# Designs tried in a protein design run: designed miniproteins, single chains. Part 93

Each design is a single chain, and the fold is of that chain. pLDDT is the mean over its residues in the fold that is shown.

## One batch from the design tools (miniprotein)

Design m3430
Fold by ESMFold2-Fast:
Structure m3430 (fold): chain A 110 residues (1-110)
Amino acid sequence: MREEEERRRREEEERELRLELEILESLIAMARYLRPRAELESRRLLARVVRELIRLAERARELGFEEIAQEALRLAARALAEALGRPEPPEEVSLEEVRKLLEELEREIE
């Protein structure tokens, strides 16, 4: 019987994923702040943060935390849509939709 150790590991993994998500959300806020002051730097920061959100979503899915994965993808899609002047994304967002928006943003970075 090691159910308590398995439960603790899962709780720790969820906590780590949520902390990473909070850090990335804060970096998106920084990118928004930079946009009118340093648009190119803002877009470069956003592209980097979105790549990290994609990795977080993939990691969350591998660990069985689909809700965290969807939160990360929605955060990425909303930030990308805002930066590109697109309408808000639908409630459920696919990884492929986020990758497509990221490629569009990266084309504008030079």
Scores: mean pLDDT 83

Design m3431
Fold by ESMFold2-Fast:
Structure m3431 (fold): chain A 86 residues (1-86)
Amino acid sequence: MEEKLKELKEKLEEAKKLLEEGKKKKDKKLYEEAKELAEEVLKEIEKAKLVENIGGDTPKGKELEKIKEEAEKVKKEAEEELKKLE
């Protein structure tokens, strides 16, 4: 689980970097990649909760919720920026 949390955090940081680069370059593809990576993080969190039966009230569940909130924020910002480029 600690390794999985590290992997999720690393993917989230990569999604944040893609979002920031997208903002600097106004690059639709970078926003799309940031959104896709954030969605992958969210899907992996959902899968981890189901497979490992991790309750939201556990310390590990609370850390997953924080990663989820940040990933949802990255996804929302990427979607809003993509809408502006339409």
Scores: mean pLDDT 78

Design m3432
Fold by ESMFold2-Fast:
Structure m3432 (fold): chain A 67 residues (1-67)
Amino acid sequence: MERPLTPEERADLQALVDRLVEKGYITPEEAEAILAEDSVTGALSRLFAAVIDRVAKEIEEEIKKKK
């Protein structure tokens, strides 16, 4: 089931991705890609993928720094 984002949902998504960029969980480019999605499912899928990729990168960097 697919439905388009309402203006209120798009505003909430904008606020959420802005906060994630401020926290360093996603890049501004990833935020733009998420906001370019017209569907709730599409937007959330991109958001989760970006967050998971960030976490994976942090884990990889920690492994590389292992003493």
Scores: mean pLDDT 74

Design m3433
Fold by ESMFold2-Fast:
Structure m3433 (fold): chain A 55 residues (1-55)
Amino acid sequence: QDDENRKVAEQMGEIAREEGYSDEEAERIKERTLQLLQTDPDRGQLILAQLEAHK
């Protein structure tokens, strides 16, 4: 599941960059997302659904 969490965090960073956030801000969003997924795995499924909706 760590690989899946990392993938989700990476996609969040990419979306943030596409939304106009700086590279630094996108990296922070990625790190925060990864940390959140490690503490609450169920959150990962919700984030994945949100990422799919945003594509």
Scores: mean pLDDT 72

Design m3434
Fold by ESMFold2-Fast:
Structure m3434 (fold): chain A 84 residues (1-84)
Amino acid sequence: AFEEGLRLYEEGRYEEAVRAFSEALRADPNNARAAFYLGLALYKLGLYVAAAIAFDEAIRAAPASDTELIAEARRLKEEALSKV
């Protein structure tokens, strides 16, 4: 599901990517990368509140050592909230 979501995201198929990443998170709620890309796909769709929530989920699920993902998710959450 996660790899499928990445393919759909790269193809610009953001609604289908949201579905695939949501399935990946249902299978593994600690998949921080799936939550992060879910946020990116939601952001591309203009769903900024939902994107911010997904980025928060990525921060929660990420190991503390994954400083790059946490920093990017925080930045993108702030950017999404600036659009509301």
Scores: mean pLDDT 86

Design m3435
Fold by ESMFold2-Fast:
Structure m3435 (fold): chain A 99 residues (1-99)
Amino acid sequence: SAAAEEEARRREEKEIQERVAFLREQRDMIKAGKEEEAYAKLLARERQVIAAENQVREEIARLRETDPDKAKRLEEELARQNRIRKEVIEIETKEALEG
């Protein structure tokens, strides 16, 4: 339904906004002289994301032989996460060019 499509879109927009807000908070912390704390949080987040994505990729590879439908669903979730990441980068790039 149109309502379900709207809800899915709003959820994706919320995730994008939350990721952008986190990055803005860390930039503000760096400007405030809390660079070590901000970098530690950024590195911890990046490490967690990379580890989670690698685990999902390994699961996809394993499931392609045993359950291709589950593998496809995981691939679709990775594609969604990649779309969110691209939009976050676009927002950050635009803010850097405008500010």
Scores: mean pLDDT 82

Design m3436
Fold by ESMFold2-Fast:
Structure m3436 (fold): chain A 57 residues (1-57)
Amino acid sequence: SVEEARRLSEEAVEAARAGDARTALEHLREAIRLAGINHPIVVRALEEVSRLLSARA
């Protein structure tokens, strides 16, 4: 459901912020499965997770 995809997307961003790339990617994968890669919620989460993980020093 969209509600579950939103929760998973939020958890993915939180995991990425904490430095847990494994958990972030697992939550993103499940959100994509539920709502699809083109859903705005998923697209935003993908962009945020990618930026957070790429910006690590």
Scores: mean pLDDT 81

Design m3437
Fold by ESMFold2-Fast:
Structure m3437 (fold): chain A 60 residues (1-60)
Amino acid sequence: MGKLYKAIKDIVAQTDEGLSLKKGDIVEVLEELEGGFIRAKSLKTGEEGIVPKDFLEELK
């Protein structure tokens, strides 16, 4: 299983490639991108998209 992060706040996608999340939603990292972004998959919805890492907390 890939690296897991939890959303620390509600996130609303600003672009077609963005991922919308609710605070507490868990995502799996699919790809690390430039500028502190990741491509992630929501474990709740199965949706994939781009999220800023600054809005996420790493799960250990």
Scores: mean pLDDT 80

Design m3438
Fold by ESMFold2-Fast:
Structure m3438 (fold): chain A 97 residues (1-97)
Amino acid sequence: AEPRYYLLLLSDVAGGRTVETGVITEISSPEDVRALERAAAEAGIRLDPTVVELDEAEVEAFLARVAAAGPSNEASAAVARELAAEKGSRPLSELLA
């Protein structure tokens, strides 16, 4: 099966400080989405309701852009927002169908 990569924007609100992070994960089934939502809820992390679908080359481009910016949670979140604006995003709920 060809891997499907998705870029997520996360907000860590545990402990009263908000830290945003852009994270890539593989989602191949609705159960992967449910597992991700459960893990985020248990960790006190808020998932953005939209995701950016990436191919393997776009995953490498994301990692390169974050590295060039000086790798941090804030840099990964900024690059994630830029990619959502450039490529468009889709509702995470569409991956549950």
Scores: mean pLDDT 77

Design m3439
Fold by ESMFold2-Fast:
Structure m3439 (fold): chain A 115 residues (1-115)
Amino acid sequence: SARERLLALLERLIALNRATQARIQAARSLEELVAVVEDYVVEAQGLLGELWALGEDDAEVRAALEELNRLQVELFRIAVDARRNAVPVEEAKERALAVLERQTAIARETAERLR
C-alpha cells in the first residue's frame, strides 16, 4: 500500500541520517564535512521526492516534507559557509549534527503517525 511504501521510505531516510551522523562525527576537516553533507543532500533529496509523490493527498505528510527540505537546505549552508569562513571543524560538526537530529525526529514522528 501507499502507507507501507511511505513507512519504508521514512525508515530509509532515518537510516541514511544515522549513517550520515557517524560520517560527520568521523570528519577531520571542513572539506570532508562538506563532501559528506553534499552526498547526503543528493541521496536525501531522492528519498524526499519519492515521499512527496506518495504523500500528495496527506497534508500532515506534506508539511513534514516541507520542513525536512528546509532543514536540508540549512544543513548544506552550514557546511558550505563553515568552509568559506574557515569555521573550526568541531563547531561546524556540532551545528550539522543538530540539524540532522531535528530531521531524524521529524521523520520518526511522521512514521509513528502513519503506523
Scores: mean pLDDT 87

Design m3440
Fold by ESMFold2-Fast:
Structure m3440 (fold): chain A 59 residues (1-59)
Amino acid sequence: MTAEEIDELANAGRGREAYERLLELSVEEIQRLLDEAKRKGLSAAASVAGEALREKLRQ
């Protein structure tokens, strides 16, 4: 999964699907995708990845 794919899914109203896919990844992989989304200015991807990272760190 790329930051662009997350952004496209979120903008298409499939943000929950992207979020659930991210929850299958490690904390390190989600952090990498969040950093990529922020660097590329993908605001929807950054939001979804940030939520997934917070959930993983809560566990």
Scores: mean pLDDT 85

Design m3441
Fold by ESMFold2-Fast:
Structure m3441 (fold): chain A 84 residues (1-84)
Amino acid sequence: MILKHEVREVTVAGRKYRVEITVNEDEIHIKVTDLETGEVLYEKTYPIGKENIEQKTAILTTAALLQVVGDELEREDPRLSLRS
């Protein structure tokens, strides 16, 4: 059922994230968690076609991290800050 389950910790813009990648026969599931808060910032499932699984996983992981970084920037912008 599950072909691969990989957990990576990455640092982007001084923050640490946990990226969990689960590959089934038909789907790639990607989840990104903020290690400071434990909050899940990104979780999506993508179908697997005729593409190279490793290449597709790398592309989707990069897209997920870009989305997370964009979300973090938005969180720092709403004018309501806990502390400077």
Scores: mean pLDDT 70

Design m3442
Fold by ESMFold2-Fast:
Structure m3442 (fold): chain A 63 residues (1-63)
Amino acid sequence: KEKELILRLIALKLRKIGLEFDIELLKKSDLPEEEKKKKLEELEKEIEELEKEIEEIEKELAK
């Protein structure tokens, strides 16, 4: 059970790194400001959801 939680935690952290990279690429893109804001909000929400999942798994591992 603990090993499965650790593997899931690693996978979630890697996904978060990927989304952070996508945000940096989006900031460098030549898209209209309004379109950039909308896409940034979507990516930020996905990161927030991943951070919540990571925190829950870390709490379980700390027990």
Scores: mean pLDDT 82

Design m3443
Fold by ESMFold2-Fast:
Structure m3443 (fold): chain A 88 residues (1-88)
Amino acid sequence: SEELLKTFNELLDLAQEKKLLTEENLDEAIEEMLPLNIPPELLMLFATALAVAKSEKLDEELKELLEKLIELAEAEYPEATAYIRSHL
C-alpha cells in the first residue's frame, strides 16, 4: 500500500538521520528475514525495519513508526511482522 511505503520511507529517513543503519546490521537483518517468505521487492523494507527494531539507539519516535509499519503489514506478512515485534 502507499501508506506502508510512506511509513517505511519516514522510518528509513529517520534511521539514516540518527545514523542507526550500518552495512553490517542491514546484512544481518536480511539474513534473518530471508526464511520468512517475504517478496524480494519488500525484503529491504522489512530488513531495515528489523535492523531499527534491534538497534540500541531505538527511541520512542522510531518505535512508533515501527509499530505503525507492523499494523499496516501484519495481515499480509504475519511471520515477518511478528519477528520484528519480538525485538521491540
Scores: mean pLDDT 82

Design m3444
Fold by ESMFold2-Fast:
Structure m3444 (fold): chain A 68 residues (1-68)
Amino acid sequence: MEELLKKFEEELEKAEKEAKEVSKSEEALEKIKEAKELFKKSLEENDPSLFFKAIETLKEAEKIIKEK
């Protein structure tokens, strides 16, 4: 589990960096912020459903980044 959490944190950092480089940066960064909050809450509450929601939200941010 710890390895998976670390990998997710690395993906969040990468997505945030990429989001700053695109024209829809504000929208992408907003989704990344939501994913970070859900991830933090999942760790505090030990709720895996929040963790999966964080992953889904990050994928939405990645989709915005890919749309340029």
Scores: mean pLDDT 76

Design m3445
Fold by ESMFold2-Fast:
Structure m3445 (fold): chain A 95 residues (1-95)
Amino acid sequence: GQRELELLLEIQRAVSAGDHERLLELVRSPEATPFHIELAIRLTAARGDVETALELIEIMEERGIEPSSRLYREVARAAREAGDEELARELEEKA
């Protein structure tokens, strides 16, 4: 619906701006679907922001949503590109 699209655009803007506080606010919203949280994680990981991506995975788990194998692999790739081989392997084991 329209609100789902608005939330999608707000998440994209928060990630592009590096607005960590706004991004967490948006994904903790009751209106945020699993799709919105997964998109936020994928976009932050793609920008090399592994720390924020991991915080968003924790929010996903707090809401009772299991992160997909693909999502763990995408965050693991970002961790490896950031030079954190240990974290990358840990995330790949969860995939």
Scores: mean pLDDT 86

Design m3446
Fold by ESMFold2-Fast:
Formats: sequence, structure tokens, C-alpha cells
Structure m3446 (fold): chain A 119 residues (1-119)
Amino acid sequence: PTVTESGGGTVPEGGSVTLTAKSTAAPEDIIGFSWWRQAPGKGEVLVASISRSGKVGYAPEVAGRFTISADLAKSTATLHMSGLRASDTAVYRGVEVVVGSDGVSPAFVEGPGVQVTVV
């Protein structure tokens, strides 16, 4: 399967943007979705995650400002980003966890990433 992100671009400080990750995986194979980001000069860090059961997790720096959701029937995950700060400027990647070809092991599918620039 492949993951493709959409959304992003240049947004004002205090503004909002919504990122969507679309997967080609079969809905029954999806275990979860996560969003990762890489800011200039930094390593890649987990921003938000959602499991098949709907359990969500957020990094402390985005908790209360970002919301993750998933539509498993459409193989999509969405990250709504509000209260944007200059420190949120990064490349954002959707990472999907699926059942691997052996039907047992988890496999990770990473999108190419989308740029968000806060000005």
C-alpha cells in the first residue's frame, strides 16, 4: 500500500490547517495511523496517533491544539491543526500501521510528507 498526504502550505500564526492522509490499504488491514513531523534542524518526532479502536495520543507540545481523526472505511486519517505557532513549521508525514503480508506482523507505510510553514 501507499500513503499520500494533502493539505499544508503557508498559514498565519494563530491560524488553522487540515492535513489528510489517504491510504490504498484495505480497511480491514489497518491497525492505526500516526502523524510525524520534522522541523528544520530537528529529528522526526511523533505528533499524534489514532488506533483502529479510536484511542488517540498527542505530543505534549500540540495537545489541546491538534486533533487526529480516522475514517477506516475510506482508509483516511486527518490532522486538524489549530492555534499554529512558528515552532509548528515542519514537514508532516502520515504513517500507517497495517497487517503485513504474513497476516500477523505489523508493517509501516510512510507518506512522502507535506510542508507546513507558519508565518
Scores: mean pLDDT 83

Design m3447
Fold by ESMFold2-Fast:
Structure m3447 (fold): chain A 66 residues (1-66)
Amino acid sequence: SALAEEADQAIQEYLKDPKSEKIQQKTLEALDKAKAEFEAQGNTKAAAIADGAKKKIEKEAEKISA
C-alpha cells in the first residue's frame, strides 16, 4: 500500500512536469517498485496499470535521448 501511494504521487509529479528527466527517473523507479508489490499480492490489474505507465514514460525518455 505504501509503495502504491508513492507510485501514485510520483505519477502526479510527472504529470505536472513531464519534461523533467529527474522526475521521469523517479517515476520509473516508483512504478517498478509498485509493480513488484502488486505482482507479489496477485493484484494483476494494478500491476498491468503500473507496467503500462512505465512503458509510456520510457518512450518519452527515449525521445529525449534521440
Scores: mean pLDDT 74

Design m3448
Fold by ESMFold2-Fast:
Structure m3448 (fold): chain A 89 residues (1-89)
Amino acid sequence: MAEEAAEAAKKAKEEAEKNGNPEAAEAAERAYAAAKAGGAGGAAAYAGLAKKEAEKNGNPEAAEAAEKALRAAAASGDPVAAAIAAATL
């Protein structure tokens, strides 16, 4: 599950970079680092931030990629990640 969250976060960063949203890309990179470190709660928090930044900049592809990263972090079974996903989605 950590590898799925990391993969989704990496994809979110790529979409944010393609659409010129450095704030969303930075948040997605932090989500990727948190997922690789095994911190599902941190991965969910940063993925949620990446989604908000992508939405502010009008980047639906980056927002969708960030939402997938958030859902992947929540799928880990971590209660903090699940709570963040419920509050954000």
Scores: mean pLDDT 80

Design m3449
Fold by ESMFold2-Fast:
Structure m3449 (fold): chain A 92 residues (1-92)
Amino acid sequence: SNETVDALIDAIEVALQEGASVSIKIEGDKVTITVENAGPKAKEAFKKALEVAKKAGNTAELKEEGNKITLTVSGLSPAEITALALQVIGLS
């Protein structure tokens, strides 16, 4: 679902706007987003992205360790992976 990609990109943008560092790894149908120095808006946005991904039928897991967040989403289509990758390039 493009709704999952849109929620992930929104959460990444919020984290970057709060001055956090964001790292993204794509492995097949799985994406792992790691945020260092996440602020309160980033934490909320990633929790929302987790719920959107789950509602869309993806396997999603959020790990929070202080100001470090790791969101893993699996079951993304090739089109969703391509859309995510292209939008991430636009944020750089």
Scores: mean pLDDT 86

Design m3450
Fold by ESMFold2-Fast:
Structure m3450 (fold): chain A 91 residues (1-91)
Amino acid sequence: LSPEQLAEAWLALGEMALAVGDYETAIRMYEKALAIAPDSPVAALAYENLGKAYLKLGKYEEALAAYQKALALDPDNEEAKAGLAEVQAKL
């Protein structure tokens, strides 16, 4: 299993946890993906989903930082832009 494939697997596990409302588990899975592939397309999506998980937990400062990281890696990420606007409205 390549590092990229391993990061994709952690991302997928995080997405499953996010879908069932296990936000703390989702955050841990995304952190594992980011530890393996911090500057990849996987990282951009991991930061986007990390922002979603923090937003659901009411951790607006952490959500803001995660969405900003997602946009730094992928400036055209419309979901991260929408998430950033939502977090800024809550601050």
Scores: mean pLDDT 86

Design m3451
Fold by ESMFold2-Fast:
Structure m3451 (fold): chain A 93 residues (1-93)
Amino acid sequence: MTPEQLRAEIAELKARVDRLGKELDEAYEKGIVSPEEYRELSILLVAAYLQLVGAETALDFGDLDSAEQAIQNARDTIDEAEKRLKELKERYS
C-alpha cells in the first residue's frame, strides 16, 4: 500500500472511533450501558485511537510496516468495541 492509502485508512478508522464514541455516550445517557461497561468500552476506543496516532507517527518516519501493524491493531480493537456495543444494545431491547 502507498503512504497515501494508509493515511486514508487511518482517517476512516478515526471517523469510526468518533462515531462509536458518540454512540457509546448516547447509550450511556439512555441507561443502555452501565458505568462499568461505559468505562471498559471507552478504554478500548482510547486504545484504538492511540494505535492510529502511532500509525501516523510511523508514516511520518517512513515506517510502513509499523504503520500497517498499528492500523490492523486499531481495526481489531474497533471491531471488538462495535461488537460489544451492539450486543449491549440488543440486550436492552
Scores: mean pLDDT 88

Design m3452
Fold by ESMFold2-Fast:
Structure m3452 (fold): chain A 75 residues (1-75)
Amino acid sequence: SVEEAARAEREAAARAARELIERARELVERKDPRIPAVLSAARILAAVVRYGGDEETAEELLEEIRRIEEEAEKL
């Protein structure tokens, strides 16, 4: 069904966002200039999760992204 497809897409977006967040953490340690681009991609995926109906997971992802951005701004 459309609802089942939407759930699968939402769950895939959440997984992809978590992978990008983890990558961003590794990039912060290396002071990598790609950090803003990776965090922007993760934020788009968090929006997909929220639009897909999982506001709690989206807020958790956005909070992790905000924390990494704060660390990156010191670089």
Scores: mean pLDDT 85

Design m3453
Fold by ESMFold2-Fast:
Structure m3453 (fold): chain A 55 residues (1-55)
Amino acid sequence: EDEKLEELQKKLTDLLKENNNKLSEEIAKLGEEINILTKVHKPEDVKKAVEEILK
């Protein structure tokens, strides 16, 4: 029945939204970790730290 197909499509849309929210949270968490590692361990930052120690 076409009406049941429309209800199933709505359920799929709702599931995709919930899944997208969960994936967004995981991506944000990983992005934050990468961002922290990139900021702390950038070659430029390491070089500056070494120069500071030498002076």
Scores: mean pLDDT 67

Design m3454
Fold by ESMFold2-Fast:
Structure m3454 (fold): chain A 112 residues (1-112)
Amino acid sequence: SLTEGLAESIVNYLKSLGYNVEGLGGEEIYLLLAKEILERSKDKDYSKLEELSVLLHKVISKVVKKLEELEEITEENIREAIEESLKEAKVPEKYHEPIRELLLELFLPLIK
C-alpha cells in the first residue's frame, strides 16, 4: 500500500543519514525529519522543532490523502500534492524548499 511504501521510504531515508530508527515511534520519527528540515533551513531555530514535527505530520498526511485518490502516481502528481499540502497546512515560506526536497526524497521512490 502507499502508507506501507511511505513508512519503508522514511525508514530508508533516515538510515541513509546514519540514524538508528529501530524501536522508534511515529512521533520520534517526525522529530528526526523536523530536525533535518531545520538543519536545511535558513533559520535553523531548534526551539521550533516540535512545532515543525507537527506541521510535517500534517503535510505528509495531506500528501498521502491526495495521492490515494489517484489511479496512477506520477512525479508531476507528487509535486502538485506537495505544493497544495504546504499551502493548506500554512507552512511558513522559509520551510517550503527544505520540506519540498525532503518529501520528494520520500515520495519519488513510491512511483511504480
Scores: mean pLDDT 85

Design m3455
Fold by ESMFold2-Fast:
Parts: structure tokens; sequence; C-alpha cells
Structure m3455 (fold): chain A 83 residues (1-83)
């Protein structure tokens, strides 16, 4: 579907989206501060992966449980860039 408005999502999903976005932002800022070009590239890939994940959930292609699992994997990968 064409609707990308987060206001239509359940509060639990909106909270998780905010957590992932904040983690990706921290990873991006860390990579910039450390002059880590590889880290920045990885953040760009994770942002794209999360956008596709959210679209799949919104389209009903994956369950809430699968969305949460994959969102946590993206958060873990972002934390690796911060290390």
Amino acid sequence: TSSGDLSELPAEVRALVNEVVNELLRARLTAIMNNDEEGLKKVDELEKEFDELLKAYRAGKISLEEFKKKAEEIKEKAREIEA
C-alpha cells in the first residue's frame, strides 16, 4: 500500500520505530565522529533495510512478531557500528 504515515501504526510499533531510528542515528553520529566511512555505509544499508521491513509489515507481508525480531537485529547491527 502507498500509506507511509506512522500515525496509523499501533503505539507499540511506533515506539519500536522510534527506538530503531534513535539507534541508527547514534550509529551514524559515532561513525561521523570517528571518520568511519565503512560504518557510514553500513548505517545507510541498515536504514534501507529498516525502511523495507516497515513497508513489509505495513503491507501485511510479515507478522508483528517477525517485525520485532528483525527490528532488534537491525538495532544490534547498529550497536556494532557504535563499538
Scores: mean pLDDT 80

Design m3456
Fold by ESMFold2-Fast:
Structure m3456 (fold): chain A 78 residues (1-78)
Amino acid sequence: MVEELSDREKQILLTLYKNGGLTQSELARLLGLSQSTVSRHLRNLEKRGLVKVERVPGTSTRVYSLTDKGIEVVKELL
């Protein structure tokens, strides 16, 4: 496809860079997006190796954060 990252994906990466690890619901709230929209973009970013997810042990809570590659991509956006 023609574009490497959508504007929404860039916003998610910048938000994770500034705030550190966030849940899907926290990202949706901070960006004013639906959880389904954030979920789709997070899936794409994870497939690209820009975002990682870690589950809090003993819970269903998942925290998303930037990979080293994701941090380098964000530096290109700053």
Scores: mean pLDDT 80

Design m3457
Fold by ESMFold2-Fast:
Structure m3457 (fold): chain A 79 residues (1-79)
Amino acid sequence: LPALSPEEQAVLMALLEAGRPLSAREIAEMTGLSVATVRRALNRLVEKGLVRRIRGRVTLYELSEKGRAYIEERARAAA
């Protein structure tokens, strides 16, 4: 599985905690990161296939199947 930056990890955990699609602004509010930092992390996570981008009037992001598997595997490795 690809190595993640701390910002990428924070964004993934915010999506897991929410359990729903989130905008970059909502993720920034949850993580304390700037919207610009969140957008850079989201772009990398989408490229890695860990997050899906949902296009609409407001762009939303959610965990992919691969993203959920990544979090589960890391939780098991940390135990």
Scores: mean pLDDT 81

Design m3458
Fold by ESMFold2-Fast:
Parts: sequence; C-alpha cells; structure tokens
Structure m3458 (fold): chain A 57 residues (1-57)
Amino acid sequence: SAEAEELLARAKELIKQGKFEEAQRLFVRAYLLDPELAQARLPEIQALFAEAGELSK
C-alpha cells in the first residue's frame, strides 16, 4: 500500500538520522498495514540498523 511504502521510506530516513526508536515504530506500522511489503524490505531495514547504529550499543 502507498501508506506502508511511505512509512518504510520515513523509517529509512530516521535510521540514517540515528532515530532508531521512531524508525522501529514506523516499521511496525508498515508491517501491520502491508506485511508482504514490510517483509520484503526487512533485510534492507536490518542492514541499515546494523550499519547506522547497532555499533553504538
């Protein structure tokens, strides 16, 4: 769905900004709206989390 695509795009931007909690919330919302799309995008989202901020914990 267009809304889920928009939420995923915003989540990616938030990950790049280091706003991981906000990004996770948007991803969860996208998953609830469009599980197939969110699942397809999940590897990309996980890679962004790993590169942008997981090293900070």
Scores: mean pLDDT 78

Design m3459
Fold by ESMFold2-Fast:
Structure m3459 (fold): chain A 74 residues (1-74)
Amino acid sequence: SASREAELAELDELIAWARGVEATGDAAVQAAARETLALAERLRAALEAEAPEDEIARLRDELLAALARLLALK
């Protein structure tokens, strides 16, 4: 669907950004960036596999929480 394609594209951009942050951050920023990256890659895989809605929703919530922690360190 168009919505899934848009979310996958946004996740690809987030993954590229998080890899850049991991490469240049201090230890706390690097750890938070790695967590965000791992969750973004996991959500991307779940979306491609058409995982159940509850699993996708849980991964979205976990990713948003990890991203909020990373942004608070910046």
Scores: mean pLDDT 84

Design m3460
Fold by ESMFold2-Fast:
Structure m3460 (fold): chain A 61 residues (1-61)
Amino acid sequence: DELRKRLEELRKELEEAKSREELLRIEIDLGVLELEMAVLKDYSLMEELRELLEEVRKKLE
């Protein structure tokens, strides 16, 4: 699944992120993935996506 592969790549980037700028870029990329899921009407990975978004936002606080 292409969506899962992209989500896992973003998870790896989140683990490697060292700066606020990197975290903001990851948040944007996750938002783009969420929009793609909505367009495709594929919500199978929505819980995992939301967990990553919450983690990024928590780190940005």
Scores: mean pLDDT 81

Design m3461
Fold by ESMFold2-Fast:
Structure m3461 (fold): chain A 55 residues (1-55)
Amino acid sequence: SLREEAERVVKEIEDVAAEMMAKIDAGELTPEEAAAAQARLRELMARWRELQAAL
Protein backbone atom coordinates (compact mmCIF):
# COMPACT_ATOMS: atom_id res chain seq x y z
CA SER A 1 0.00 0.00 0.00
CA LEU A 2 1.02 3.65 -0.33
CA ARG A 3 1.09 3.93 3.47
CA GLU A 4 3.50 0.98 3.74
CA GLU A 5 5.72 2.58 1.07
CA ALA A 6 5.63 5.90 3.00
CA GLU A 7 6.67 4.04 6.18
CA ARG A 8 9.60 2.45 4.29
CA VAL A 9 10.69 5.86 2.95
CA VAL A 10 10.57 7.39 6.46
CA LYS A 11 12.64 4.50 7.83
CA GLU A 12 15.23 4.98 5.05
CA ILE A 13 15.46 8.70 5.94
CA GLU A 14 16.05 7.70 9.59
CA ASP A 15 18.72 5.15 8.54
CA VAL A 16 20.60 7.76 6.46
CA ALA A 17 20.48 10.23 9.38
CA ALA A 18 21.70 7.55 11.84
CA GLU A 19 24.63 6.62 9.56
CA MET A 20 25.60 10.31 9.27
CA MET A 21 25.50 10.74 13.06
CA ALA A 22 27.63 7.62 13.56
CA LYS A 23 30.28 8.95 11.15
CA ILE A 24 30.26 12.38 12.85
CA ASP A 25 30.73 10.72 16.26
CA ALA A 26 33.64 8.65 14.86
CA GLY A 27 35.22 11.74 13.23
CA GLU A 28 35.04 9.98 9.83
CA LEU A 29 32.50 12.13 7.95
CA THR A 30 33.97 13.64 4.77
CA PRO A 31 32.45 16.58 2.83
CA GLU A 32 31.82 14.14 -0.04
CA GLU A 33 29.87 11.75 2.22
CA ALA A 34 27.88 14.68 3.63
CA ALA A 35 26.99 15.86 0.09
CA ALA A 36 25.96 12.32 -0.94
CA ALA A 37 23.74 11.95 2.14
CA GLN A 38 22.11 15.34 1.47
CA ALA A 39 21.36 14.31 -2.14
CA ARG A 40 19.87 11.01 -0.94
CA LEU A 41 17.70 12.79 1.65
CA ARG A 42 16.42 15.20 -1.04
CA GLU A 43 15.46 12.20 -3.22
CA LEU A 44 13.69 10.47 -0.32
CA MET A 45 11.85 13.66 0.71
CA ALA A 46 10.64 14.16 -2.89
CA ARG A 47 9.31 10.57 -2.91
CA TRP A 48 7.63 11.09 0.48
CA ARG A 49 5.86 14.21 -0.85
CA GLU A 50 4.63 12.27 -3.92
CA LEU A 51 3.24 9.56 -1.62
CA GLN A 52 1.53 12.15 0.60
CA ALA A 53 -0.08 13.78 -2.48
CA ALA A 54 -1.31 10.33 -3.64
CA LEU A 55 -2.87 9.51 -0.24
Scores: mean pLDDT 83

Design m3462
Fold by ESMFold2-Fast:
Structure m3462 (fold): chain A 81 residues (1-81)
Amino acid sequence: SLLEEIEKAAAEYKALSAQAVAASGGSPEEVQALIAQAEAAAKKLKELAKEAGAEVEVTPVVNASPHRPGATAGEVKITYP
């Protein structure tokens, strides 16, 4: 169902976001790859939410980089109609 797809996409975004935070300050290649994957997951989530008439707010990962510790994980808020 569309609801299950939205939940899966949100879970995927949160998982990738958390992985990017964990990799921050250490692995430049992994951080960049995880940020790109999280962005792709966020786009997918937004597409599915539009189809369901749901409102979605995605907060991106902040300060995730190989050179800067202290990254903050992204957040997702979904409001169903």
Scores: mean pLDDT 77

Design m3463
Fold by ESMFold2-Fast:
Structure m3463 (fold): chain A 59 residues (1-59)
Amino acid sequence: KVEAVRAAVRRYVADAKAQGIEVTPEELRSIALAIGNHFGVSEEEARAVADEVYAEAKA
C-alpha cells in the first residue's frame, strides 16, 4: 500500500518536472494524503512518503 503511494507521488513529480512546473513540499504532502487515504495508508505514512520523494527530487 505504501509502495503504491510512493510510486504515484514519484510519477506526479516526474510529470511536473517534464512540464517545467516547480513542486512544493506542501503540494506533495496534500497529494500523498489524498492517495494514501484511498489506499488506507495513515496520514503519518503518507507525509513521510511525500517528504522522502521531495528529498529524492532535490538530489
Scores: mean pLDDT 79

Design m3464
Fold by ESMFold2-Fast:
Structure m3464 (fold): chain A 54 residues (1-54)
Amino acid sequence: MKLYEEAIEAYLKGDKEKAIELMKEYAKEQGVYATDQQLLEALEKAAEERKKKE
């Protein structure tokens, strides 16, 4: 999941615009429609999960 990993990394580096763009591409690859707001919320949750990893 290269696009998904890159999106999370971009978000963690503070490049939210790039993170959303990469997440949009990932959603298209998965055949999922999502708004920018939904993608941002998903990125926030994924980033927190990465930080909170045991």
Scores: mean pLDDT 76

Design m3465
Fold by ESMFold2-Fast:
Structure m3465 (fold): chain A 71 residues (1-71)
Amino acid sequence: SEKLEKALKLIEEAIDKMPTDEERAFAYMVYGLGLASGNLKEAVELGLRIAKRFGNDEAVKLYEEALKILE
C-alpha cells in the first residue's frame, strides 16, 4: 500500500500538469478505470504514451516515476 500510495500521488501530480480541463478529465477517467479494473499499470502506460504525444514533459516524468514503482 505504501508503494501504491506513492504511485497514486505521482499519477495525480501528472494529471495536475495537464493544461486543459478536458485533458485532465480524460486523464482522470483513464486513472479511475485503471484503479477500478486492477489495471493501474496499463492505465499509467497509456497516460505516459498520451503525455509523450502531446509533448507534456512534466507529465511524462511523473508517469515514468509512477510506472517504475508499479513495475
Scores: mean pLDDT 83

